# Designed miniproteins, single chains, continued (3), part 102

Each design is a single chain, and the fold is of that chain. pLDDT is the mean over its residues in the fold that is shown.

## One batch from the design tools (miniprotein)

Design m11549
Fold by ESMFold2-Fast:
Formats: C-alpha cells, sequence, structure tokens
Structure m11549 (fold): chain A 65 residues (1-65)
C-alpha cells in the first residue's frame, strides 16, 4: 500500500469516527490504532500518516490524543 493510499485511509477512518459522534482526539486515536492493526504500522508511522491526512504536525496530533 502506498503512503498516499494510507493517508486516504486515515482520512476515511477519521471522517467515519466523527460521523459516529467521536471527538477529533478519539477519531485520531481510532485511525492510529486501525492503521497499526490492519497495516502493521509502528506508532510513529501511524502518527505521521494521520498528521499528513489532517494537515497537522505530529506534535499537534500527539497533543489531541
Amino acid sequence: MSREELIAEAKRLIDYALSLGFSLGQAMTVAILSLMEKYGLSLDEALRVVAEALGMSVEEVRKKI
């Protein structure tokens, strides 16, 4: 799976979690855990993918989860 496909998947997961009433921090956490479980990403890799999907820095994502 390409990095761009992982970013698109992270965005899709976040949008889905938000649609269920999760906060942004909870939605980001769901996306991180899902990327780690389904695609074997490390925590650091999942954080970078989620940060890129949201147009945020990794530091901003860490502050919200």
Scores: mean pLDDT 85

Design m11550
Fold by ESMFold2-Fast:
Structure m11550 (fold): chain A 64 residues (1-64)
Amino acid sequence: MAQEELVEALREALAKEEDPVEQITLAVLLTYPFEDPELAKEVAEKVRKGDYDFSEIVKRDLAL
């Protein structure tokens, strides 16, 4: 499931992350309920790549 994949990716990133600001970002994302499975999958892929810039995703979400 996309949400389950996102949670796993975020937990792995949190375990490896040493920057406290990025740790806060990842922790907040763990509590965010993504209703769009494609959006959740896209965030999971970015997290796995070490790309924590979600500004483009936020722009798409706000366009709704």
Scores: mean pLDDT 70

Design m11551
Fold by ESMFold2-Fast:
Structure m11551 (fold): chain A 101 residues (1-101)
Amino acid sequence: ERDPRSRRRWRPPPLLAAILREVGLTAPEYTVEEILLAVLRLAEAQGLFKTEPEQSGIVDVSGTPLGEFLGVDSFNSADTEGLMDRIIAAMEAQGAVELPE
């Protein structure tokens, strides 16, 4: 597999832990794939997906805790690799602990 980091477990920083709690995730550790799916579920639940055909799949997170965590105003939900990379970078920037496999 090209990116083993996607399956490694992380202890989420406080901001991410609060975001995960909004979708019912209260475990101490998650894989990046679980975090990615939780981010997409939260965006759908909060109505953050753009409805215009030309912006299909675009999620506007400007001014939200999710946008603060990711460090972006928007992302493309179809770009799962880019979103995964942003999640990893955001966790590393916030001092999150990557756990052993």
Scores: mean pLDDT 74

Design m11552
Fold by ESMFold2-Fast:
Structure m11552 (fold): chain A 65 residues (1-65)
Amino acid sequence: SVEQQLEELEKIMEELRKNPSASKLIKLGHMVSELEQAGALSIEERKKALEVMTEAANKLYQEYK
């Protein structure tokens, strides 16, 4: 269900905040895309997910430099 997908989205976002990884970042990106296509994401939820993705990506890139 959409509610279960939104709960999983929040869990992945929390995991990325604690321990960023490329696989989790990719998974979050796919989930955001799927939920947007379904019309299930609010503007605020989308913004929050994008901020988490950006922060995780920046942390991962700093680790490789």
Scores: mean pLDDT 81

Design m11553
Fold by ESMFold2-Fast:
Structure m11553 (fold): chain A 117 residues (1-117)
Amino acid sequence: MEPTGDPVEDLLRVYEEILKSKDPYAVLKDFVARMAPPEVRDRLLEALETKGKEGLEELVEEDPENGYAHLLLGLLYYHEGDLEKAREYLEKAYELLKDSQPLLAEGIQKILEEIEK
């Protein structure tokens, strides 16, 4: 997907693309490379490349305030059709990111509204 420079629009594009993708990890790695701050970007990319979902679960255990890891887990559970876990992780990501990344949190809120339909 082409970057828009808008975190809300970019996140909504990731949400739509992950449903259609044969490789959800490629979609998430592209998103992380473009949108995550440098201090967490490398850890998120390493987790996705080495252990995938299990790597993100380990990051959440080591750093439970890592809102990006919760966001990526929510999107992976959504791709897998586990809407209950997707909602749980996305709600936690919203709470963790709303003060530091308000536009990204707005995008998460819109995804939560779509899941509840």
Scores: mean pLDDT 81

Design m11554
Fold by ESMFold2-Fast:
Structure m11554 (fold): chain A 72 residues (1-72)
Amino acid sequence: SEEKTRLLIELTGLQMRAMADRVDGEFNGDKALIEKSQAIIADVKAADEDIKNGASVEELRKKVDAIRKRME
């Protein structure tokens, strides 16, 4: 659906940001940033699998919002 496509784009953006944060943490020796970004990357992968397995738009939006809050 249109909404699922938008959620996939949003998840891709969140993944890219988390991957950048992980690289930054690795270069600066920031273990907390590495752990936080790795956890977010894992959450994004889980949400992407949920989309492929037919999760509802409402469930996916809730997961995306939770990931966004963890990045704040």
Scores: mean pLDDT 84

Design m11555
Fold by ESMFold2-Fast:
Structure m11555 (fold): chain A 80 residues (1-80)
Amino acid sequence: SREELLAEHERLSAEADALARAVLSDPNATPEQLALVEEVRRKLAELTRLIATELDADPEKVREKMKELEKLIEELKKML
């Protein structure tokens, strides 16, 4: 549902922000970790744009982008 997709977007956004803060607060953060944080931020921005423009028209496209972001978040977690 629309409500479920909005809740999932909020959850993924919060998780992405928490991971970005963890990397930024680490004085030993690697270039690879920093690059992945930027990729996560780019995908989150893409997802936020899709939610604003296509949520009602193409909810499957929104779900696909959520899966892409979730995969990047999981990869970033593996590096921490």
Scores: mean pLDDT 85

Design m11556
Fold by ESMFold2-Fast:
Structure m11556 (fold): chain A 70 residues (1-70)
Amino acid sequence: MTKEEYEEGIEKAAEAIYTALANAKKAGKDIEKLREQVLKELEEAKKLGLISDEEVERLKKAAEKGIKEA
């Protein structure tokens, strides 16, 4: 995987997280529970060496933006 392919993957992941949380909020789902689940999954991915601290923060911001804009 190249740096360019990795960055594209992170961008797509951010869009997916944003869309999922925005749709969940619009559907009246438990957003706090979903937020906690996303944070747990991101922290686990970081522990496995799949993403860095910078990517965790980027994906967390995507989740919060989805919640705010929905």
Scores: mean pLDDT 78

Design m11557
Fold by ESMFold2-Fast:
Structure m11557 (fold): chain A 86 residues (1-86)
Amino acid sequence: DREKLWEQLEELARQLENTNDLKKQQELSDQILSIMEQLGVDQDTIDKARELLSLLPAARELAKQGIYFKTGEEAKKALKELAEKR
C-alpha cells in the first residue's frame, strides 16, 4: 500500500528532524532508506540519501564543539521535502 508507505516516510522524517539521540537517528535513517526502497525510489536518490544520513552523527558531534555542519540540516530538509512530495 503506497499511501501507507508515504505516510510512514513522512512520520519517520519528522521524527528524524526532532531526534536528539545519535542511536535513534541511525535507526530512523535505516528505516527511511528501507521505505524509500519499498516505494521504488531510484537507486541514485537512495545512494545520495544514504550518504547524507551517514553524516548526521558526525554533524551532531561537530555541533557540540560549536561547529555547525550544514549537511545534517540539508539531509533532514531533503527527506522532509521527499516525504511531502508523495
Scores: mean pLDDT 66

Design m11558
Fold by ESMFold2-Fast:
Structure m11558 (fold): chain A 92 residues (1-92)
Amino acid sequence: GEEKKRLFEELDRAIKEALKGDNVGISQVMQLILDVVRNGTPEERKEVKRRLKEKLGVPEELIDKFEESLDDPDALAQTSLQIANEIMKISK
């Protein structure tokens, strides 16, 4: 419903800002990934992964690794940096 529409509208906006090389946009994308991974439905997680792959070139496997790393601070930090680096490659 409205929450699902709002999530995807916020994600698309954050993706547009990240593509401009805006660090705030990149941070917003990372926060939305974290929120969806922690609190989202399986359908919301699948759609977020699809949009990240199509719009930012982030592999779905990297988001899966991020999900697996939620309880490991070192792995979570490393995976977050890998995602940010993939976004930075396409934005330049």
Scores: mean pLDDT 79

Design m11559
Fold by ESMFold2-Fast:
Structure m11559 (fold): chain A 114 residues (1-114)
Amino acid sequence: SIKKLVEEAIKKLQQALELAQQAAALTSNPQARALLSRAIQQVQEAIKLLEQVKEKPSIDLVRVAIALVRGALGDAQRAAALTSNPQARQLLQEAIKKLQQALDLLRRLLDELS
């Protein structure tokens, strides 16, 4: 169902958010920290939009959420490349996996709404 896809996507994004926040705490590189801050903000905004989609389905809001998650994925990947701390890199790789899983769920959601 649409609601279940939205709830699973939100869950994956919340997991990615927690992992990215933990990685940011371990990251000393200023460029990586800036990329992570932007990625965190993009994920938080995507979650807010998906909470709205859960109440009232909207193709346009799902498209915006996909764009935000894609942006966060790119920023997290660049941050991982700049991060020398092995624990932070591992947390970012797990966050990246959760963001990719969320994108797959959002693409399925878009197909169901189209």
Scores: mean pLDDT 92

Design m11560
Fold by ESMFold2-Fast:
Structure m11560 (fold): chain A 72 residues (1-72)
Amino acid sequence: PLPGPNVVTVQDMEISTEDLPLPKGVMKQIVSSIRLAPEEVSPDRILVATQTLTNTENEITAGPVEYKVLEG
């Protein structure tokens, strides 16, 4: 789960279909970065949320969201 009320809204970065051809059954990665409050992490650390989308039989299925703390 995300840390407390100091987490800002996640900005999703979608990989372009032109850069990543998505035939049926292929996954698409969405990477989002969340900036945490200084009291919780150092200014050089960023919480990154990654979610995988799968295009299966003309339907998009969202996988679990994975959270990682990175040094920015």
Scores: mean pLDDT 45

Design m11561
Fold by ESMFold2-Fast:
Order: C-alpha cells, then sequence, then structure tokens
Structure m11561 (fold): chain A 73 residues (1-73)
C-alpha cells in the first residue's frame, strides 16, 4: 500500500528526529509509532481508504510527538 509506505517513511524520519533531540524518549516514540502503524494495517485490512488511513496516521503521530515534547520539558 502506498499509504503504508508513506507512513513507514514518516516513522523513520520521526524516530531519527527523536533519537537526535530526545534520545531518552526514543524507545517510547518507537513503541507509539509502531502501535499507530498496526492500527493503519488493521484499518486497511478492514477496507479503509488510503486517505482515511493517512489522515489518522498524521493525527495520531502529531498527538504522540506533542506528548513526547511535553515529557521532555
Amino acid sequence: SAALAQAEDARAHLLAYVRRRWPELAAEAEEGLDAVLREMEALLAAGASDQEVLDRFHAAAGELMARLQAAAA
């Protein structure tokens, strides 16, 4: 799926950012992003569109990054 490939690429970029900026939170970020990717796979298997899945990924990843930033403060 093009949506999964795009989300996986975004996951790699976000993890690289967290590892450089907040290395102590890298494991939490990886776990959180992996959970979001599993949700995307389940939604695609249930017949969700690529756009619906990408919208949910962006929302969930944004919420995760906001929580990590707050935890780092």
Scores: mean pLDDT 84

Design m11562
Fold by ESMFold2-Fast:
Structure m11562 (fold): chain A 69 residues (1-69)
Amino acid sequence: MEEKIDALVKALLQALEAHPEGLALDVDALAKGLGVSRSAVYYALRRLEKENDVVVEERDGRVFIRWKG
């Protein structure tokens, strides 16, 4: 579990480097693709927000991530 969460956090950071304007995420699609629960994806997003200068926002079942600033 933790290895998959760590890999997801790293992948999201790399994606943000490629898309500095921000990214829209489908939590259900990520959970199914990685074989983890929705709660595990949200845990990874919480870690991303706490450990990095990243803002995580949820709207209409979609999650948006972007750099602080």
Scores: mean pLDDT 77

Design m11563
Fold by ESMFold2-Fast:
Structure m11563 (fold): chain A 61 residues (1-61)
Amino acid sequence: ALIEQLSDPDPGTRTRAAFELGIRAAQGDESAIEPLRRALSDPDPRTREVAAEALEGLAKQ
């Protein structure tokens, strides 16, 4: 599951999972919102950036 990939030891895998969760949230999947909010606290700055962009996009819809 994408939510499981947000806990992956590889930051590239976590960044990709955050990006895909952002797409799902934009398509109306509200279950993706909470995992994206957790990704805002990720140790990798790229993962945090992707999560922030996804949540910003939702606020503008």
Scores: mean pLDDT 80

Design m11564
Fold by ESMFold2-Fast:
Structure m11564 (fold): chain A 75 residues (1-75)
Amino acid sequence: AMAAAQEARDRAGAIGDAHLPAIKLTNEAIKLLEERYPDLPDVEINTLASEAAKLALQDGISVEEAIERVLKRRE
């Protein structure tokens, strides 16, 4: 059920709004960063989310994987 629900969401995103995929990915990255790193300042969260969204869009990887790659770069 969870896998099918996620596929339905991804499919709806692909057919519903192709105009601003970067914004959608950025919002998803912000939510994940807020959950994992609640003490990070908003400026840092926004910067990391933007970098992760760009990487996810460019390489076709998940936002979660993109966040890990961005964090590894900053060490």
Scores: mean pLDDT 70

Design m11565
Fold by ESMFold2-Fast:
Structure m11565 (fold): chain A 82 residues (1-82)
Amino acid sequence: SGVEELLELIEEMFKKLDKDGDGKISREELKEFIRSVYPEYTDEQVETIVETLLKRLDKDKDGVISFEEFREYYLESSPPVD
């Protein structure tokens, strides 16, 4: 139940971030997403989160995240909240 809703949310977020429709999220798009979810975070905190996600999810180390990698993050990880 909760997994289905989470997957739908992830897919909607990915589509909103993937403005050019190439099926990938760039570093800049990922920063924009983190800022939209956590607008209270400083630029330094956002950069730390983005670098952590890229380090974990970017298997090719090309600075972009595929939809599959983004989906896996939310299924396996908790959001960075208190």
Scores: mean pLDDT 66

Design m11566
Fold by ESMFold2-Fast:
Structure m11566 (fold): chain A 73 residues (1-73)
Amino acid sequence: MDEEKSKLISEIAKESLEKAKSAAEAMRLIAENVKKTLGELLKDLKIEEKGDTVTATVTTSSGITGKAEVPRK
């Protein structure tokens, strides 16, 4: 519904993936920053490692989805 919120979720996911040292840390940073920035709770959070890339897919309780992909190295 809100394209601006989807963009913000994607930016939060990207920054969190770039700063995190583990998938668990990335998950915590994404959940905390989405709640702090947008007031949204997470319904689903998926982190996938594929070759040299890490992808995060974030879905909020309101149904807004954001995705980010970063190099693992």
Scores: mean pLDDT 78

Design m11567
Fold by ESMFold2-Fast:
Structure m11567 (fold): chain A 61 residues (1-61)
Amino acid sequence: MDDLIRAAQNMADNALQLGYDEAAQRLRDGLRNNDPRGGIRQGSRILSQQQGVPSSDIPTV
């Protein structure tokens, strides 16, 4: 669980750095609601839809 939370945080920070505010918001919402896995799922879906984010950017545990 801690690894998953950290992965979600890193993904959110990367999304913000790249200007994908919506994806970052979904990731942070998941963290706030104790659902980091759901946040990662929604955030990665948004990133893939907008820019075709590489699979290497998807967190693994």
Scores: mean pLDDT 69

Design m11568
Fold by ESMFold2-Fast:
Structure m11568 (fold): chain A 78 residues (1-78)
Amino acid sequence: DLEKVKEEGRRMLSEAQEAYENGDYVGAARILYEAARFLEESARELLKQGKITEEQAKELIREAETLRALGDRLLALA
């Protein structure tokens, strides 16, 4: 379900934030990249199964792009 995907994504973001607050920029970036991959794979699978709309899938992909960009920025700080 889309809601479970969003909830898992939020859990991963919380874990990334904890790493960031502890100065672990590499760890935070790694978690953000994993979250981005998770959202991309989930969007593709849920759309294929007809469980979400094309618009909802696109929103998950945009979120994934944002997380990748944030991860790149954190690696630049490491």
Scores: mean pLDDT 88

Design m11569
Fold by ESMFold2-Fast:
Structure m11569 (fold): chain A 64 residues (1-64)
Amino acid sequence: SMMEQMQELRDRVLKRVSTVFSPEDVERLRKRLEEIIEKAKSLDEFIEESSRAIEEVAGEREAS
């Protein structure tokens, strides 16, 4: 299902970012991705919103 595909992509993203993000930033991103899964109307929308969320979390870290 689309939801299973989004959950698989979420897990893959979180695994990838866990090598560079702090546990706190990973948890923040996880919550944002869960919200995106609930609101996304398509897999493409999920991918676009998830990419934006990753960039925002990464950008906030660089500002610190």
Scores: mean pLDDT 79

Design m11570
Fold by ESMFold2-Fast:
Structure m11570 (fold): chain A 55 residues (1-55)
Amino acid sequence: MPTLDQTLQALDDEYRRLVAEGASEEEILRRVLARLQEAKAAGHLPADTEIEPPA
């Protein structure tokens, strides 16, 4: 089962791939948030994890 560290590594890999593909900031944000929500739903993040919008 993926750990928190594996989830964070997967997010970093996804982010770097999207940047390399020339994805927009909106697309990158949507993909990262989707991955965080999936990880939270799967129990790979603490249930009380706050996903903050970009400041």
Scores: mean pLDDT 70

Design m11571
Fold by ESMFold2-Fast:
Structure m11571 (fold): chain A 62 residues (1-62)
Amino acid sequence: ALERYTGVGADADEALQGATAGLAAGAKEITVTGPLDDAQVASIEAGAKKFGAKVTVTNTAP
């Protein structure tokens, strides 16, 4: 849905690309799941803030 986007990536680039596409499509809430480091989480959060969206990041546990 345009109001919410769930991005799942096997890697951080995949998750970041999905989140960016969701924000560009006008999503208000982004949920990102994947093995992300702190810098990648910060980049996603900064992008979401620029588009006025909320972001929830879920790191996959081994």
Scores: mean pLDDT 66

Design m11572
Fold by ESMFold2-Fast:
Structure m11572 (fold): chain A 84 residues (1-84)
Amino acid sequence: MTEFYKEVSISLLRMQIAVAEIARKNALKQGNEELAKVYDELIKKLRELLEEIEKAETKEEIDKLMEKALKVLKDTNKKVDKLK
């Protein structure tokens, strides 16, 4: 059961990283280097959290890491909104 929850959490983070990579590429195509840097920072933070989730042994650890991921996404959305 914990392994399934871990796999789902990893898949969700991988999808968020993929979306951020597309957004970064689009920002670069539009010449918005500041926006591209915001997405680059997001990608780096999500990849670090992904590595920690892969090493996590308990659902409680995974939950805390997913909460951190949601906070990073929320903070990034606020930065993106200010640059638009």
Scores: mean pLDDT 85

Design m11573
Fold by ESMFold2-Fast:
Structure m11573 (fold): chain A 110 residues (1-110)
Amino acid sequence: REIALEALERMIELLEEAIERMEGASKEEVIKILEELGKKLGEIYLEAANKLTNEERKEDPVMQLMEKVLKEVGDILDDLKNGKLSAEEARERLKELLEKAKKEKEELEK
């Protein structure tokens, strides 16, 4: 549990940094920021997963939240690349994801 929570905390920090970097950025710059973010988030998830048993990983609500974060970042990137989102809309979706992740983390720490 502590390993997964620490990994999620690192993911939240990376989301905050990405949102700040996206302010005033071009679509091409935002795509690059989101690609770098997705890679780093994936690395954090795999490092946490490798430290847990298969059973702990599959049933841990923190690991499930991390998977949801990874999926949503990927979906935002794909929608941006496909012209379904502007750079500004992608940043707003990432901000919504950050707030949801923070709220769900607080509930899981109770």
Scores: mean pLDDT 84

Design m11574
Fold by ESMFold2-Fast:
Structure m11574 (fold): chain A 76 residues (1-76)
Amino acid sequence: AVAAVREAAEELVRAAEEAARLGLISEDQVEQTRRDAAATVEAIATDPELAARAPEVLAHVRGLTRKIREEIRRAE
């Protein structure tokens, strides 16, 4: 569960970095995405109650990545 959330968070950060490279978001927004992703992974790793909700967190993070990827696709 933690590993899957970590991988999804890494994909989200990569999508944000790509969006920033294309001028769609700011570097400050990429930094905020990195902070939010790291906080989410740490919370799932340290809190058993949040770990039980890992599937919902995983779906949410993947949803954010898809939205960013759609914006990138429209800009290209």
Scores: mean pLDDT 82

Design m11575
Fold by ESMFold2-Fast:
Structure m11575 (fold): chain A 65 residues (1-65)
Amino acid sequence: SAARIEELRPEMIEETVKAGVLSREEAEELADLFAQPKPTPEARARMAALREKHTERSEKVVAEK
């Protein structure tokens, strides 16, 4: 639920930033998008772009010790 996402927001942002996969601003933007109960097509496209960026950087972090 949106309430659960808001509750976890600080933890998700901190963990994502510490992992080096997204900037704080990007992590906050992604959290805001996840909190939307009915995202617009533009919000969905942005969410997809941020998720792809997160996946790409996470893969690099795993590959590079």
Scores: mean pLDDT 68

Design m11576
Fold by ESMFold2-Fast:
Structure m11576 (fold): chain A 93 residues (1-93)
Amino acid sequence: MSPEEQARKLYLEGLKHAGIGLHYLEDGDVESALKHLDEAIRKFQEAEKLADPDSPLREEARRNLELVTQAKKLAEQGDVEGAIKLLKSVLEG
């Protein structure tokens, strides 16, 4: 598997974990949500590092990393509605 193909797989795993985190937040399970948001952050960081410097995938991974990091911070502060809104923007494009 090429580094770019591996980066794309990691990026898709990051989106999966962001989606699971969103569902846990909607169900009021903040603790489980934060675990999945942490996994999404790790996956997006790995995808950004492995993606080609000039690849759109690198910029998408970086953008979604920032959004999920922000969503995690809002959820930790008790702003669950704000966190959900950011995660929806990650998943909907």
Scores: mean pLDDT 88

Design m11577
Fold by ESMFold2-Fast:
Structure m11577 (fold): chain A 83 residues (1-83)
Amino acid sequence: MDEELKKEVEEIVKIIEEKVSDELLLGVLEIAVAVMLTTGLKSEKKEEVLEIVKKGKKRLEEAKTEEELKEILLEMIKELGSL
């Protein structure tokens, strides 16, 4: 489960790097992804964590603006923190 979570998070990082051109926003979003990964790794609800991350990844892939990427990532962190 931890290996799959890390793989999904690495794919999210690639999506963000491809879609974000603002260096400051990129840095902030990378910190947000690190928070998401550490929160997920500490959770006992690994299956629920993976579901949130996979659904969020699809939303991030479909996002057309940097503002949408930020909103989706923040929602993912909030959902993971509520587990």
Scores: mean pLDDT 80

Design m11578
Fold by ESMFold2-Fast:
Structure m11578 (fold): chain A 85 residues (1-85)
Amino acid sequence: STANLEEAASLYQQVIDLKKKLYPTNPDIATSYNNLANVYKDLGQLDEAIKTYEEAVALYERLAPVLGPEHPDLLKAKANLADLQ
């Protein structure tokens, strides 16, 4: 249901906003961006999906010294971004 996807997008955005306020370097924020971008892609909101995948990639790459450069979620976010461009 489109309504369920829109609710999921809203909930992921709220989680991202809260985590950024409390734990700005938490890798779960990057995972939440990737999940939000997947929801935007499923909604057909491709511009929003692209921007949100770019945020996930940027945060994963910023955390690369901790997570490693070949982290599976980073590779998935990059692949999803490339697929939409």
Scores: mean pLDDT 79

Design m11579
Fold by ESMFold2-Fast:
Structure m11579 (fold): chain A 55 residues (1-55)
Amino acid sequence: SRAADAGLAAVIYANLAGLPATVKGTEQGIRAAEEDGLSVREAGIKGLEATKEAV
């Protein structure tokens, strides 16, 4: 279906454009939360910023 084709294209795009960086940012956020006892929200923000800088 058209929706399935669009979904597949989006997955391919994410993989090429930034999925590896997104995974890295998420791991950094989780690590920060564990080490510093940061809230999930603050850790999420730091993870997103790390992903943005990695791309």
Scores: mean pLDDT 58

Design m11580
Fold by ESMFold2-Fast:
Structure m11580 (fold): chain A 60 residues (1-60)
Amino acid sequence: MAQVVTATATGASPEEARRRAEEKALAQLRAQGLRVKRTLSVEVDEAAKRATVTALAEPR
């Protein structure tokens, strides 16, 4: 069955926060033996310098 994974990160800039959130999501997937099937959403809060990435995952 497909699984949804969400990761949130903050950084010095919105772009850095997004990169960190993507890295966290990929690390979580790798630890679980999963890979990205598709990205469902990327939400960036520029004021808080926070990004949330949500991805649909599947077994490798």
Scores: mean pLDDT 78

Design m11581
Fold by ESMFold2-Fast:
Structure m11581 (fold): chain A 78 residues (1-78)
Amino acid sequence: SAQEAVQTLLDVYNSKAAKQKTFTAAALQLLAEALEQYKAKLPLRVIGSALFETLELTPGSTVGVAEAQALIKQLEAA
């Protein structure tokens, strides 16, 4: 499911002990576009891969995870 794919990305992001990924404004825009594309029934696997590639490594930051979780909640409501 869409939720499972995004949750997998978040789990991989959180599993990095030495480095934390944060979502840039560009990555959040792509995640929002992914939500819209999911509602249009486009393949989530492709959307998920693109989002993962845009994540930046920022030591000590988890802000992007909370923002992604909010978008997952929107996917559940759709």
Scores: mean pLDDT 48

Design m11582
Fold by ESMFold2-Fast:
Formats: sequence, structure tokens, C-alpha cells
Structure m11582 (fold): chain A 89 residues (1-89)
Amino acid sequence: MEAEEREARRIVTAEMERTMREWAAANPELAAALAAAEELTPEQKAAVRAVAERGLERGREAARAAGLSEEAIEAAVEEFEKVLAEDLA
């Protein structure tokens, strides 16, 4: 159980990091603002949330393709959604 959740978190994390890296390369000014903890506008926060949601979708698909249970996948995704809700509040 916990080993499957850990593997799902590993896969989701890797896909999130890849997605954020791709986005940062395409959006260097906003990525710099985020890294510097500058106050983001509601539109900028929405853009960051959209990128993070794309990363979560990629992670969900990758974990599913790896044969992990839907329970483990959703547990991993829920943890990331909680972090996003806090950081983009």
C-alpha cells in the first residue's frame, strides 16, 4: 500500500517537475517572479495553477501506465492539490 503511494508520488513529482521546467523555459519572467516569491496577480496565479494541473494530469497518466492503483494515484494527486491550494491562495 504505502510503497505504491510512494511510487505514485515519485512519478507524479517527476512529471510535475518536467512540466514546470518546460513552462519556466517558455515563461522566464513569470518563473523568475515565482522563484523570488513576488506577489503574483490573480491572472498569473491562474496561469501557474493551469501549468501545475497539466503536470498532475501527466503524472496521473504516467502512474496509471506504470500499473499503479487508482487509490495510490489519487492519494498522490490529492497531496499536490493541497500544496497548490496553499501556495496559490
Scores: mean pLDDT 78

Design m11583
Fold by ESMFold2-Fast:
Structure m11583 (fold): chain A 83 residues (1-83)
Amino acid sequence: SALDELIAGLRELIARYRAENAPQEAIELLERALRAVEARDIDAFVEAYVELFLLYNPDASEEQVEEIREKTRAELEALLAAS
């Protein structure tokens, strides 16, 4: 299913981030996103993804953050509906 593919992709991404010595905060946010997807918790996933975006884009405007939030929510809702 699309959900199983997302879960597998997140696990692969976490493993890659660990291998590349990514910041621990980024790894923790990806692990939070993985748990949220496994729990089908859209709000928790969106917040983890927004925090990850802000970690790499600290100067992002409130408008950019809300656009990322809305897009991420819509994409995850569509994926869960298709699964």
Scores: mean pLDDT 87

Design m11584
Fold by ESMFold2-Fast:
Structure m11584 (fold): chain A 66 residues (1-66)
Amino acid sequence: DAEAKLEAVTRRLLELARDRSSSRADLEAAIREAGRYAHETPVISSALLERLGRALGEAKRLIAEL
């Protein structure tokens, strides 16, 4: 189930983004995985899209700092 995988990776990405010891490689891998599952999910709930957007934003900010 692509939606369940997207929810799981979104949660993991947010956890990685809030951990300053996270590596760029782990963050980039999680971002790629989230993008893949989002592409495979034809209809994504607005709540999940908002959480995904937050996770991606926080992850990209941390990557810029690393």
Scores: mean pLDDT 83

Design m11585
Fold by ESMFold2-Fast:
Structure m11585 (fold): chain A 69 residues (1-69)
Amino acid sequence: EVEELKEKIEELTKELVKAAEEKNLDKIRQLGQELRELLAKLSELDPELAEKLGNEADRKGLQAYLDSQ
């Protein structure tokens, strides 16, 4: 359901941030794929929430990656 997808996406986003800080490209790819799949499912139920969470994941991941450069 929507709430379960939201919590899973938020948890994977935290893991993505850690992977980006560690520059672990394989883990970033894996987590990115899982996030895209969950966001696709969420977009069928709540496209506005999916867009918001996707943008938040991208912003947090990019910021963590840039801070680690």
Scores: mean pLDDT 78

